# Ledger of designs, part 4: designed miniproteins, single chains, continued (4)

Each design is a single chain, and the fold is of that chain. pLDDT is the mean over its residues in the fold that is shown.

## One batch from the design tools (miniprotein)

Design m12113
Fold by ESMFold2-Fast:
Structure m12113 (fold): chain A 63 residues (1-63)
Amino acid sequence: NAAADEMTALSLRAVEDVRRGLTPEEVRQKALEEGFSPEQAEAYARITRMAEKGLAEGRARRA
């Protein structure tokens, strides 16, 4: 359950970071600076890429 809660929190944070204009690479670097492991930083960057793609596809459908 803790891992699921952490993944939910990271997903929400990733959406907010994308809305603020951060790239997945910037999110990865920021996570490393905050003390995340390389594996955790890569997972966070991956979630951020998915969020960025989802938002871009959503905008394309509404345009």
Scores: mean pLDDT 74

Design m12114
Fold by ESMFold2-Fast:
Structure m12114 (fold): chain A 55 residues (1-55)
Amino acid sequence: MSEEEKKLIEEIKEFIENTTDPELRWQAESILRLLEQGKLTVEQAKNALERLKSI
């Protein structure tokens, strides 16, 4: 796993811990799960997380 992937995983976990919205939490958990399974690239996961932060 690259350093960029590790940093992104920590950022997603931090977002999950700091969000009170169950919808956003579930979406962030889904991004993390798909990234860990290799079904999302780092770039795709990063873009998805930035999208959630913009809401």
Scores: mean pLDDT 80

Design m12115
Fold by ESMFold2-Fast:
Structure m12115 (fold): chain A 72 residues (1-72)
Amino acid sequence: GPVGEAAARAAAEAALAAGGVDEAGKRQLYTSVLNAKDGHEGGLAVAGLAARGVVSAEAAGAAMRQIWKTSA
């Protein structure tokens, strides 16, 4: 099922805490994860943001770890 608002927020906060993301990148990450149909799609969306340079690899890793906790 969908990741959910609380998990999407936790992923965005983890990304911000890891560094290499501004408030606009955090908002893009939150929205992409919230709109994902499941944790797998959410993880792919975060990886895509990192590939485009919207968030750092460190921020993406932190966010994906939070998404994985919700999906496992």
Scores: mean pLDDT 81

Design m12116
Fold by ESMFold2-Fast:
Structure m12116 (fold): chain A 65 residues (1-65)
Amino acid sequence: PSQEELDLEVRLALHIIRATIAEKSGDLETALKHYREALELARQLGDDVTAAILEKKIKEIEKSL
């Protein structure tokens, strides 16, 4: 992988971690923000599986707000 791809992968992982922590804490607005950032990064990487999982999670959280 290129340095650019590695940077995107690290940013994707960090946003998922931050989103998960926020979701577990009941901070759904912060969780939604980080899941949306993660989705954009997954799409840039062409990671369709991760993107699909994030899209489902975003919809579930949006329904709870």
Scores: mean pLDDT 86

Design m12117
Fold by ESMFold2-Fast:
Structure m12117 (fold): chain A 64 residues (1-64)
Amino acid sequence: GNAERRRLILRAIGLELRAIGLEFEAELLKKTGKPEDIKKAEELLEEAKRLREEARRLYKEFDA
């Protein structure tokens, strides 16, 4: 029903917003030039990538 479809959309949007937040934090960390911050930024970008992949799967299920 429409309620279930809305839940999937909201979940996908929530995952994308979290990914955007992690990508923004990673960009700030890279700007410091510190090795520990660069390493943390790479970890955040990998997590953001996973969240975007999960959101993409939910969108495909919604479009089917």
Scores: mean pLDDT 84

Design m12118
Fold by ESMFold2-Fast:
Structure m12118 (fold): chain A 55 residues (1-55)
Amino acid sequence: SMAEIEALGEEIRARALELGYSEEEAEKLGQSAKVLAQQLGIDRARELALRSLES
């Protein structure tokens, strides 16, 4: 759903900020996760985005 996609974007933005990314980069990363979710679904997009941030 759109609400789940928006929530994923906020989750990834918040996580990026916690990891020391700038506000601008965190916003970009959140938006990228939303695009991935539209293509691959929420669960796969979350997995890929979080793995990218944490590894």
Scores: mean pLDDT 84

Design m12119
Fold by ESMFold2-Fast:
Parts: C-alpha cells; sequence; structure tokens
Structure m12119 (fold): chain A 80 residues (1-80)
C-alpha cells in the first residue's frame, strides 16, 4: 500500500512539473509576442516590410502562448 501511494505521488509530481513547463513556455512566448508587437509599431513608418514580418511573428507567438496556456490549464484541472 505504501509503495502504490509513493508511485501515485511521483506521477502527480511529474504532472505538476509538466504544467510548470507549459506555464513557462506560455509566459516566454507571450513576452516575445509583446516585444515583436512593439517592434512592428516602431518600424511601421520606417520599414513596412520589417513591420509586417514582426506582426507575423507576433501572431505566431501569441498562438503558441495560447496553446501552451490551454494545455497547462487542462493539466492543472486533471491534477485537481
Amino acid sequence: MEEEKKKKEEEKKKLKEEAKELLMKSVEYGVLAIKYAVLSVVYKKENEEKAEEYLEKTRELNEKSGEYSKKMLELVEKIK
């Protein structure tokens, strides 16, 4: 009985670590998205091509941030 309880606790710890990794990735991509969004605005008047490239990166990074956030929330709900 004690060994089964230890295995369940170890699995729960792994799920928590996975949720933390997903949270970190979500935050990292979110911060990068903000950076590129600001750069797209700054370059819009001086270099439209570069501004468009940064805007595209912003969209990609926001999408990834959202995906990781959603996966993290799903894992947290399973952990209770």
Scores: mean pLDDT 82

Design m12120
Fold by ESMFold2-Fast:
Structure m12120 (fold): chain A 91 residues (1-91)
Amino acid sequence: GALKEAIEALLEAAMAILRGAESKELMLRAIGEALRAIGLLFDAERGRATKAEVERLLAHVQDLLAQTTDPAARAAAQAAIAKAKEALAKL
């Protein structure tokens, strides 16, 4: 479903940011958001995730993208965030 697609895309974005993270702080934040996405995927499979929780994850991942300087990581994360926004728009 669209909610699961959005969460999977946000996990992809967080992982892209993590791979290109040039600071320990950004790395730890990206790990935290990736773990949050994994938890939300578990909740979505059981019908317990909400659009509001996924929109909050999107906001956090967008904040991490603003702190990302690596061009390849930025491009990958931007593409994944666009997929997440498209999936959320279907809800």
Scores: mean pLDDT 90

Design m12121
Fold by ESMFold2-Fast:
Structure m12121 (fold): chain A 92 residues (1-92)
Amino acid sequence: SVAAAAEAAFRAAVAGRFAEAEAIAEAHADSAEVWTALGEGLYLAGEYERALEYYDKALALDPENARAWLNKGRVLEALGDLEKAAEYRAKA
């Protein structure tokens, strides 16, 4: 069910249905996997600042989540902050 929720949140966010994607993640608020998937969908939708916010939620639940750190670095690279991007990728 967590994997299904993560996929659903990701797909909704990629499609621009942000309220739906956020509602799915809130229903699974204790899952770093679902928050990470929401962030990934937002990143693909070009919503970089929102993606960072939800990766931070995932990292608050699971500080060693390599996927969230790697993806946070990817967002910073897209925003042009190459130094912070390298730092966050190193945490993965």
Scores: mean pLDDT 87

Design m12122
Fold by ESMFold2-Fast:
Structure m12122 (fold): chain A 55 residues (1-55)
Amino acid sequence: MSREELLEWARELAADPSLSDHQVIFRLVEKLLEAGYSEEEANLLAAEIYRELRA
């Protein structure tokens, strides 16, 4: 999964007003783990993607 695809998915997720910032990050980590990233990589990438999304 590309960074661009992940950003598009994250934008859709962040558009849900019932989700907190913490919940959006948690869902990003879950998706990255499902994509085969390690826990450390998933957490780092989720934080980076979320930062880029909110920039």
Scores: mean pLDDT 78

Design m12123
Fold by ESMFold2-Fast:
Structure m12123 (fold): chain A 88 residues (1-88)
Amino acid sequence: DPAAAAEARAARLRALAQKLQELRDLLTKPVATEADLERALALLREIRPELSDDQVIQGLEALLGVAEREGHEATAARARAEIAALRA
């Protein structure tokens, strides 16, 4: 059913937009906690199939910058590993 397929695609795009907004909100907090950054990593993994590798790398680089600024070394190491894997 083409109408059902179109609605499924529209629902997927709405879910993607909502997750991108949640990601942006987490990464733009004045002080991001380690839990905030773990949620941001989980969101990036959830939306990865909808994004190009370059877009995922940009999101991970933004997250890495926040993790390094706030001293979340374990999360920063995870972000670096994911960036390296995507560039391999």
Scores: mean pLDDT 84

Design m12124
Fold by ESMFold2-Fast:
Structure m12124 (fold): chain A 68 residues (1-68)
Amino acid sequence: LEEKLEEIERLLKEASRYYKEGKLEEAIQKLNEAKAVAEELVKEHPDDRLARTLLLMIESEIKKLKEE
């Protein structure tokens, strides 16, 4: 659990860095990588609200960047 959460955190931090630098394509790529890890986390721990919340937040962020 914690190992995958740490990976998601690192990927989100990298996505934020790319977004700040104006590299939208790279930011979206990192968010999609974080989404994949979050999807696996939800499958392994379906009753974990934190895992589900993280997945929804990542999906929301990807949607915002693509629709902007």
Scores: mean pLDDT 80

Design m12125
Fold by ESMFold2-Fast:
Structure m12125 (fold): chain A 84 residues (1-84)
Amino acid sequence: MEEKLRAAVEEILRLFDQGVPGEEIIERVTEKFGLDRETVEKLLQHLMTALILGIGDPEELVELTVEALRKGLSTKEVADRLGS
């Protein structure tokens, strides 16, 4: 599961960097990895939050995004943690 989540976040980041809209990213990643739409949406939200707060390293972005989902953190909790 963790390897699949990591691969999904890497694909989200790749598509985001290419300027693909969020809704299309959710559809493509959901289909490609067989994940729930809600799970992919949460991964995208956590990744966007980390990017907005200045985390630019791809490996760090992937690890933080996967950890946030695994721990059931809210987007606010991720923002508070990264913003401190």
Scores: mean pLDDT 77

Design m12126
Fold by ESMFold2-Fast:
Structure m12126 (fold): chain A 82 residues (1-82)
Amino acid sequence: MEKLLKEAREKIKEGKLVEALKLVGEVFEKNGYSAFAEILKDLADNGIEFPEEVLLKILDYLEEGDYEKAIELVKNWVTENT
């Protein structure tokens, strides 16, 4: 778990936002949110790039174990931007 969060932050620093989103999906999958992980993988495969600041907030919530807030943030951003 900690390795995935660290790798996602490193991808964000490198500007690899699609790769970072895929790693976020893996974190959700490993924590039992398989359906939501599939949604994130589909968004990444379609080239949807979340802004750096949004991805960082998602990772902060995941580090806190607040999966519900992370999901809400993703849904709100997608609804407003897609």
Scores: mean pLDDT 83

Design m12127
Fold by ESMFold2-Fast:
Structure m12127 (fold): chain A 68 residues (1-68)
Amino acid sequence: MTPEEIRALLERLRAYVKEHLPDLVPIVDEAQKRLDELEAKGASVEELMKVLRDGVFALHDATAARAA
């Protein structure tokens, strides 16, 4: 997976969240900000993948909390 593919996946996730879960947009915004910061520092694909994964997990946890 390339940095461009990781960015594309995060952009798709953002579009989905904006349409269906607009109150959770700040979680995706934080992930995107972290991705931009790491990419600017020349971080590895592994580090960029971790940001995407952490963002997905945070979104899942927030959704589960709303169901409680």
Scores: mean pLDDT 80

Design m12128
Fold by ESMFold2-Fast:
Structure m12128 (fold): chain A 67 residues (1-67)
Amino acid sequence: SMELLEEVKKKIEEALKLAKESRTGALVALHELQKLLDEYKDKDPEVAKLLEEGIKEIEKILEEMGL
């Protein structure tokens, strides 16, 4: 649903903010989005795609931190 998409977008934005604070924050944010992806991967392809994109952004932040 559109409401679920908006909620997931907000979760991703919050996760990206957390990821930029510290390495620990980035790992926590990555874990949270991975859990959501596991929940929605078979239920909502559009939500799953947004979560995959958010995870990639956090992975890029971690890579830039030397992880």
Scores: mean pLDDT 83

Design m12129
Fold by ESMFold2-Fast:
Structure m12129 (fold): chain A 70 residues (1-70)
Amino acid sequence: LDTLFGKLLSLNPKIKEALDLFEKGIQAAKAGDRETARKYFDEAIKLLEEAGFSPRFIEDVRKAGEKALA
């Protein structure tokens, strides 16, 4: 939901940094740089974990990163 995402980005800078890293990972994956993409995805996941997201949500984000690499 766009409205809730916008508010979460304003309230927690770790979420904004995690999303920025995830987007950089997707761009690296599209460029064929799988190793760099994985590093960005791992850093984004770590920030989300530090921000207190549920293990289930973190697992969904891991799966999304793996699909971007496939």
Scores: mean pLDDT 75

Design m12130
Fold by ESMFold2-Fast:
Structure m12130 (fold): chain A 83 residues (1-83)
Amino acid sequence: AASLPAVAEIKPVGENKIEVTVRGDAPAELEVYVDGKLIARGTVAGGETFVVENLKPGKHKVTVRARGPAGETVAEAEIELKP
């Protein structure tokens, strides 16, 4: 049976990127929101990293919705991107 996708990490990388890591037995469909705006969508295999690029410097609230065959998980983090 497929497990729920779990958002394991939302991590700032470099000056303008975030990496989202999702765990689960099946591919998950991701929606990434920054400051309440949908900025990226993609599909990621369990344990893989989804990269979002071209973010502005400063503090941002990131919300990730991950949907797999068994249902949906939502995770939220505050990040800071420095120039």
Scores: mean pLDDT 78

Design m12131
Fold by ESMFold2-Fast:
Structure m12131 (fold): chain A 67 residues (1-67)
Amino acid sequence: MKEKEAIEYLKKAVEAYEAGDLGTAGLNIRKAREIAGWSPQELLDKLKELSPDSIKVPTYSPPEPAA
């Protein structure tokens, strides 16, 4: 299932974010979004469910050119 594969990438992104590796977190978030086709809002909702503590203060915005 596409969503299950995307969630695996989100879990990796959350782990990277907790480790302070924003670059790896961003890449895994992008992969998850491409696989599942989530909107940015849906992606945020999934991230909050996986790791509410790690993303409670998201100050970093992903750049548009990275798309």
Scores: mean pLDDT 69

Design m12132
Fold by ESMFold2-Fast:
Structure m12132 (fold): chain A 103 residues (1-103)
Amino acid sequence: SQEELLERLKELVRELEERYADEGVKFSVERIEGSDVIVFSAEKDGVTLLKALISILPDGRIQADVWIYGDPNSPQVHVFDSIEELLEYLREKADEAVKRYLA
């Protein structure tokens, strides 16, 4: 469900804010008003390092459109069979985005 997805993403936000605290990276998750879309974001010093638009498809799969700082191929569009797969992907993309920004 969207409520379960949102709660799992809030847990991921807490995890990643702890992981990247020394780098000063802030993470957020929110629903777009009037929409079934969830926005997951990472920012530092007013710069967006990562933005993901996340939605649950009619068949129950999860789609994420992900923009990464310094990546000209953004957005990257992926479909996941589980919340767990999405969370692992977002951890990897957060790490990539932070490393690209700090390079």
Scores: mean pLDDT 87

Design m12133
Fold by ESMFold2-Fast:
Structure m12133 (fold): chain A 79 residues (1-79)
Amino acid sequence: SLKEKAELALKTAKALLENIEKLKEYLASLPKEEAEKVLEELIERLEEAKKLAEEAGDEEAVKALKEAIEKLKEIKKEL
C-alpha cells in the first residue's frame, strides 16, 4: 500500500542519515564520475519516495526524506 511504501521510505531515509559518514567514505573510494552517478540515482529515488510520502500524508517520512536529499546534494557539491 501507499502507507507501507511511505513507512519503508522513512526507514531508508533514517538509515541513510545514520550512515552518512560511511556513505561519504564509500563515495570517496570511487572515481568522481561513478560517485556522481551513484548520488544522482540515490537523490532521484529519494525524491520519488518523498512524493509517495506526501501522498500518504506521512509528515515524519517527508521530513526525513527532505533532510536526506539535502545532505546528498551537499555531498554532490563537494565532489
Scores: mean pLDDT 84

Design m12134
Fold by ESMFold2-Fast:
Structure m12134 (fold): chain A 70 residues (1-70)
Amino acid sequence: MRFPGTVLFWSDEERAKLGITPEQAERGRAALGKAAAEAGVDDSTESVKKFAETKELVIKEDGTVEVVDK
C-alpha cells in the first residue's frame, strides 16, 4: 500500500484509520530520516516535513516499510 510521506507526521489515531500500526510508523520515520540525511536535508522537523512531501510511504504485505520518491 502507498501513502503520502506526510502521514508520518499525523497522529497515531489518524494513521490507525489507514491501517498503519505504530511500529510501521516508527520504521517509516527511521527510513525517512535516513533518506533525508543521505539527501543532505537538515534533521529539523520543518526540513524533514518538506522532504516528506516529495515522498511516498510504501507498506508491503510482509510489513516491510519503504520511503520512495513520488
Scores: mean pLDDT 79

Design m12135
Fold by ESMFold2-Fast:
Structure m12135 (fold): chain A 57 residues (1-57)
Amino acid sequence: SDAELRAEAERLRAEALALIDDPATRLVAQHELDRLLAEGRYEEAIRAARRLIEQFG
């Protein structure tokens, strides 16, 4: 469901942003994820957050 996808995207967003130490890089990532979430593009937000976790984790 959209509610479950949104909840997963929000959890992965929080995890991804916590891994980014540089404030400027974190802010850019936050804006991109928030844009996808605002547009209802939850599957893209999940993929973007997972890529960030792989890159910065």
Scores: mean pLDDT 90

Design m12136
Fold by ESMFold2-Fast:
Structure m12136 (fold): chain A 62 residues (1-62)
Amino acid sequence: MSREELWKEVDRALALMVLSLYLRISKDPEKQKELEKLRDEVIANPDASPQEVLKKAEEILK
């Protein structure tokens, strides 16, 4: 595994951890549903950009 591939996996793991935290602290059922959908999309797509995932999560929480 290259260094770039390793850091991509680390960033992906961190993004999933942040999504899990947002799901746990969110009190809004609609936002929870959107965050769960985003999490499932990230799990299904290993090529998903961690940065774009976090940006979408922050937009959902607005």
Scores: mean pLDDT 76

Design m12137
Fold by ESMFold2-Fast:
Structure m12137 (fold): chain A 68 residues (1-68)
Amino acid sequence: MTVTKEQVEKAVLKLYLEGKITVEQANRIGELLRTQPDELTEEEVREIALQGGLSEEQADELVELALK
C-alpha cells in the first residue's frame, strides 16, 4: 500500500503534537520527504522515519498514522 507525502506530513505533525517526537525529529523527516516522490510505500516511510531519528516503535506508529 502507498501513502502520499501529505499523509506522512500529517502523521508527523500528530506525533509531534502528542509529544511523541521532538521538533528536531519532525524537521529532519520533513527534509527527507522533500526529495521523495509524492507516493511512498510503507517500507519507504519507515526507512525515512528511522533516518529522521525515530525509534523502531515510533517509526511503526508513524506508518500506522499515515495509512488511511
Scores: mean pLDDT 83

Design m12138
Fold by ESMFold2-Fast:
Structure m12138 (fold): chain A 62 residues (1-62)
Amino acid sequence: SEHDRIAEGALKAGEQAEKDGNYKLAAEAYRTASWHYRLSGNQEKADEAEKKAEEAYKKAGL
């Protein structure tokens, strides 16, 4: 679906942000991915992306 496509793009953006050490941006990108996976009905991937966002926020000290 369109939402899955957007979610995959956001997930990759989050992974790149983590590689760059920008954990706040990574967390925001992962939350965007989780939202779009949820809209597509892919709850498993939405939950995984949400967990990645939480971990990135912790690394950012937020």
Scores: mean pLDDT 87

Design m12139
Fold by ESMFold2-Fast:
Structure m12139 (fold): chain A 65 residues (1-65)
Amino acid sequence: ELEKKFEERAKKLNKELLEELKKVEEEMKSLSKEEQQELAKRAVGEALRRIGDLIDEYLAEKKAL
C-alpha cells in the first residue's frame, strides 16, 4: 500500500514544514533585512530539498514493486 505510506509521509512533511516556517518567522523578527533574506533563502532551499527527497523515495519504492 505505497500510496497510503506516501500520503502519511507527505502529511508529516507538510506539518514539519509549517512548524519550520513558524520558527523562521519568529527568528526574522529579531534580524536585519539582509539576515532575513539569507534565512528565507536557506529555509526555502531546505524545504525544496526535503520535498525532493520524499519524491525520490516514493519513486524508488514504486520501482521496487
Scores: mean pLDDT 79

Design m12140
Fold by ESMFold2-Fast:
Structure m12140 (fold): chain A 76 residues (1-76)
Amino acid sequence: MEKLKELEKEAAEAEAEIAKLAKTEEGLERTYARQREFLAKALELGLLSAAEAEALLARFEAGLPRARALLAAHKA
């Protein structure tokens, strides 16, 4: 559970960072790529299960459409 709790904390921080960077598409892409690479590495190292990795990744992905919608509205 400790590794999962740390990753959940990082996921929450990443969501906050995505919201902050919602003004730029490049910022969103870089933040997502970084988090995705981190989760992939943790999964490969056996620090979390596939289900745990999918749950955390889904959180990042759920945040992206919202952030992109805000960016699109700002561009309009």
Scores: mean pLDDT 66

Design m12141
Fold by ESMFold2-Fast:
Structure m12141 (fold): chain A 92 residues (1-92)
Amino acid sequence: GMMAREAARLAEEEAEKSGAKAKGTVEGDTAVLEIEGADVGHAVAAIGGATQGMLLGAEASVKVEGDKTTLTIRGGDDRAIAAALRTVAGGL
């Protein structure tokens, strides 16, 4: 919901400050954060977010494809998705 969308915006802003471009999409219990121009630091931040989501009962995965890193969170409530995305932002 609202917290997850705010956290997605924060992750987008922090990715931009670190030289990448991110797009977050939140839909129901699912969130996808795509980071373009990503380096290994961005991938590590995404893994941190995935770990936080899983600790809060969500399912999460990270895909690295060249300079694109995608974090997918599924089955999370608004709090779990927000915490995962805020963890990504804090790691950027």
Scores: mean pLDDT 85

Design m12142
Fold by ESMFold2-Fast:
Structure m12142 (fold): chain A 75 residues (1-75)
Amino acid sequence: MEEVEELRKKAREALEKGDFETALDYISRLVDLGAYEEALELAQELMRATKDKDVPVELVNRLIGVQLRAIGDLL
């Protein structure tokens, strides 16, 4: 699962830099690859990182959508 590991690494790097849009893009790609558990873990980290921060509503909506898609496909 080379691509999954690369996307996880890039998502974590983006989270560390505070680049939430880029982190969410990598999380969305993980869902596209069927890495639902990894995507949900990173989405939870992103949600915690954005707590009490002024972030675009579009980012929050995309984060919710990614989580719902990952949960639906996992079940």
Scores: mean pLDDT 77

Design m12143
Fold by ESMFold2-Fast:
Formats: structure tokens, sequence, C-alpha cells
Structure m12143 (fold): chain A 75 residues (1-75)
């Protein structure tokens, strides 16, 4: 399901984040978000907030402050 794929990509993103591989972590968090959007009402709201928080952190680290703030407001 889209929810299961979102969780799988989220877990991969966390693993890359723990390794300090921020570009790969960012990519997998964006993939997780895409599947959460496809899941719609079936999406876990807590997982959506966690993905937005992670994307906010990673975009800030990348220097994309405006994008980081947009995700922070959605978290």
Amino acid sequence: SDVEKAKEYFDKAIEYLKQGNYPEALSYFEKALDYLKKAGKDADEELIREVYSALSFLYRLKGEIDKAEEYYKKA
C-alpha cells in the first residue's frame, strides 16, 4: 500500500540520517512524503508531521531557509 511504501522510505531516510548522509536522507524523506500524499486520508498524521519536521531540518542544513520554514509550519 501507499502507507507501507511511505513507512519503508521513512525508515531508509532515518537510516541515512543516522549515517550523516543528508542528501540521501532528504531524497528518501521526499519519497515518503509523496506516498503519504497519495495515501490521503489513510496517511498517518504523526508520520506526516515527522516527515515535515525532518525536511525542515534538512533544508535548513542545506541553506534553503524559505523551504525549511514552509515545512516547519506544516509540521
Scores: mean pLDDT 87

Design m12144
Fold by ESMFold2-Fast:
Structure m12144 (fold): chain A 78 residues (1-78)
Amino acid sequence: MAELEELRRRLRELGEEAERALREGDFERARELLREALEVARRLARLVGEAQGWDPAEVEERIAEAEREVERAFEELE
């Protein structure tokens, strides 16, 4: 599970940097960091699904739902 641990650590680091950027008012940097975090989260979700024996269709559905939530958050920042 080394890849899962590596991706989880990466996601945590990106989340912390994004939170800091938001607190400092650096909206563009926060958006870039959150986009990167989404990419890592998608990879993590697929690997977790494979390890847990989840249906690939359910994994993709969960990824799509998470992407919709993030896009909604970006839209509200306008």
Scores: mean pLDDT 74

Design m12145
Fold by ESMFold2-Fast:
Structure m12145 (fold): chain A 92 residues (1-92)
Amino acid sequence: VRPSEEQLEALADKAVAALLAQPREEAVAALLAAAEEARREAERSEDPEEREAAERAARLLRRAAEALAAGDEEALRREVAELLRLQNEAAS
């Protein structure tokens, strides 16, 4: 059974809470490191769809890092929710 939209929102809330429980600078650095890893995965992928998904993940992670650095929790939650939706689509 695929996660419902409500379940994805709940997962996003938990992920945001976990990020906010960490020192901001460390959480921002972790998101930027994850974005760089996703970008490198996109460069290694020979499948166009897999490459596009990895590039999208890298952009969402970078935007999440920027939102967290700015203290914009609403934007952070939005970007995290979109990342979880992308991961759910890729797993299907």
Scores: mean pLDDT 80

Design m12146
Fold by ESMFold2-Fast:
Structure m12146 (fold): chain A 62 residues (1-62)
Amino acid sequence: MMDEAIEILRKAGDDETADFVEAGRKYGVDEITLLREAAKRAKERGHDETAKQLEDLAKKLE
């Protein structure tokens, strides 16, 4: 799941948010929290479709 999120972000060109997700996963941050935070960051950068995909992944884990 997190590997899919990182791939989605890198494919969209949002390497900074992808790096954020990788760091959060390494430090044991909750996956749902990481996905929601990454979605917010992607949306702020104008990657609305990417943000929606990340939100959908977070909902699947609920």
Scores: mean pLDDT 81

Design m12147
Fold by ESMFold2-Fast:
Structure m12147 (fold): chain A 60 residues (1-60)
Amino acid sequence: SAIEQALQTVAELLKVQELSPDEAARILGLYGIRVSPAQAAQVLRLLRAGDFEGARRLLE
């Protein structure tokens, strides 16, 4: 799914660099996923914690 591909891209980038909520929102937007800055920040927190499934459910 587009959500899973977008989250994989963000998760891979987080392994090599810091991302702001605005940067994460832009990446999600490239996959057609529109999020608020607060939702983008929550996605980043979940992915940093290794909770990929939680991040996916948040965006469904």
Scores: mean pLDDT 86

Design m12148
Fold by ESMFold2-Fast:
Structure m12148 (fold): chain A 60 residues (1-60)
Amino acid sequence: MSPEEVAERLRELIEQGVPLDEAIEKLREEGASKKAIEEALRILAEEGILTPEQARLLIE
């Protein structure tokens, strides 16, 4: 999966009310790489969907 696809799916799951940690775990099970997830989280932070604190915490 591309980072852009992962970001789009994370946005969709968050909008449906899925907790961010569960959404990440689900995408990992679907074959998303750690690097793709990290890049997707940065994209969502840049778009203002995640706070900078949330994005930083998850990519530690």
Scores: mean pLDDT 76

Design m12149
Fold by ESMFold2-Fast:
Structure m12149 (fold): chain A 69 residues (1-69)
Amino acid sequence: MEKEVEEISETLKKYFTLDEADELIAKAVELLYEKYPNPSEYSDEEIEKELLELLKKLIKERLEEKKKK
């Protein structure tokens, strides 16, 4: 988990502005609440893993958009 958080942090710093990074994080949190409306019903580890997966997916999609435009 810590290694994945660090990897995501480095990717955000390398390819995105602070504003873009904040937007991606906010979008990942929004999608997390859409999928898990009551996150407190799940373990912290499960929620953290899901948040990281959503954020990784959004980063990948945004990078692919930048590559095409």
Scores: mean pLDDT 75

Design m12150
Fold by ESMFold2-Fast:
Structure m12150 (fold): chain A 89 residues (1-89)
Amino acid sequence: MSPAEKLLKAAKEISELAHDPSLSPEEVLEKVRKILEELYKEGVISEELYKKAMEELDEISKLPAEDVASAIERLVSKLVAEVLARLAA
């Protein structure tokens, strides 16, 4: 599987987790952190992007529960755009 395919699969999984009504915001954030860690370990995202994403997740954890899903979607969209731009260069 290409780095782009791994990233897009992870982005879809994160989006599905963010909108899963059976999960608390805290459980969603924990699962998203693990997915980002795997992307970093597999070399799909750089250390700089990984650190930035983890910092943004810490800020998202401070938001009201109703804002968490939308904030995760924005984070994932920015991450996908940044990685795909670097792969296309």
Scores: mean pLDDT 83

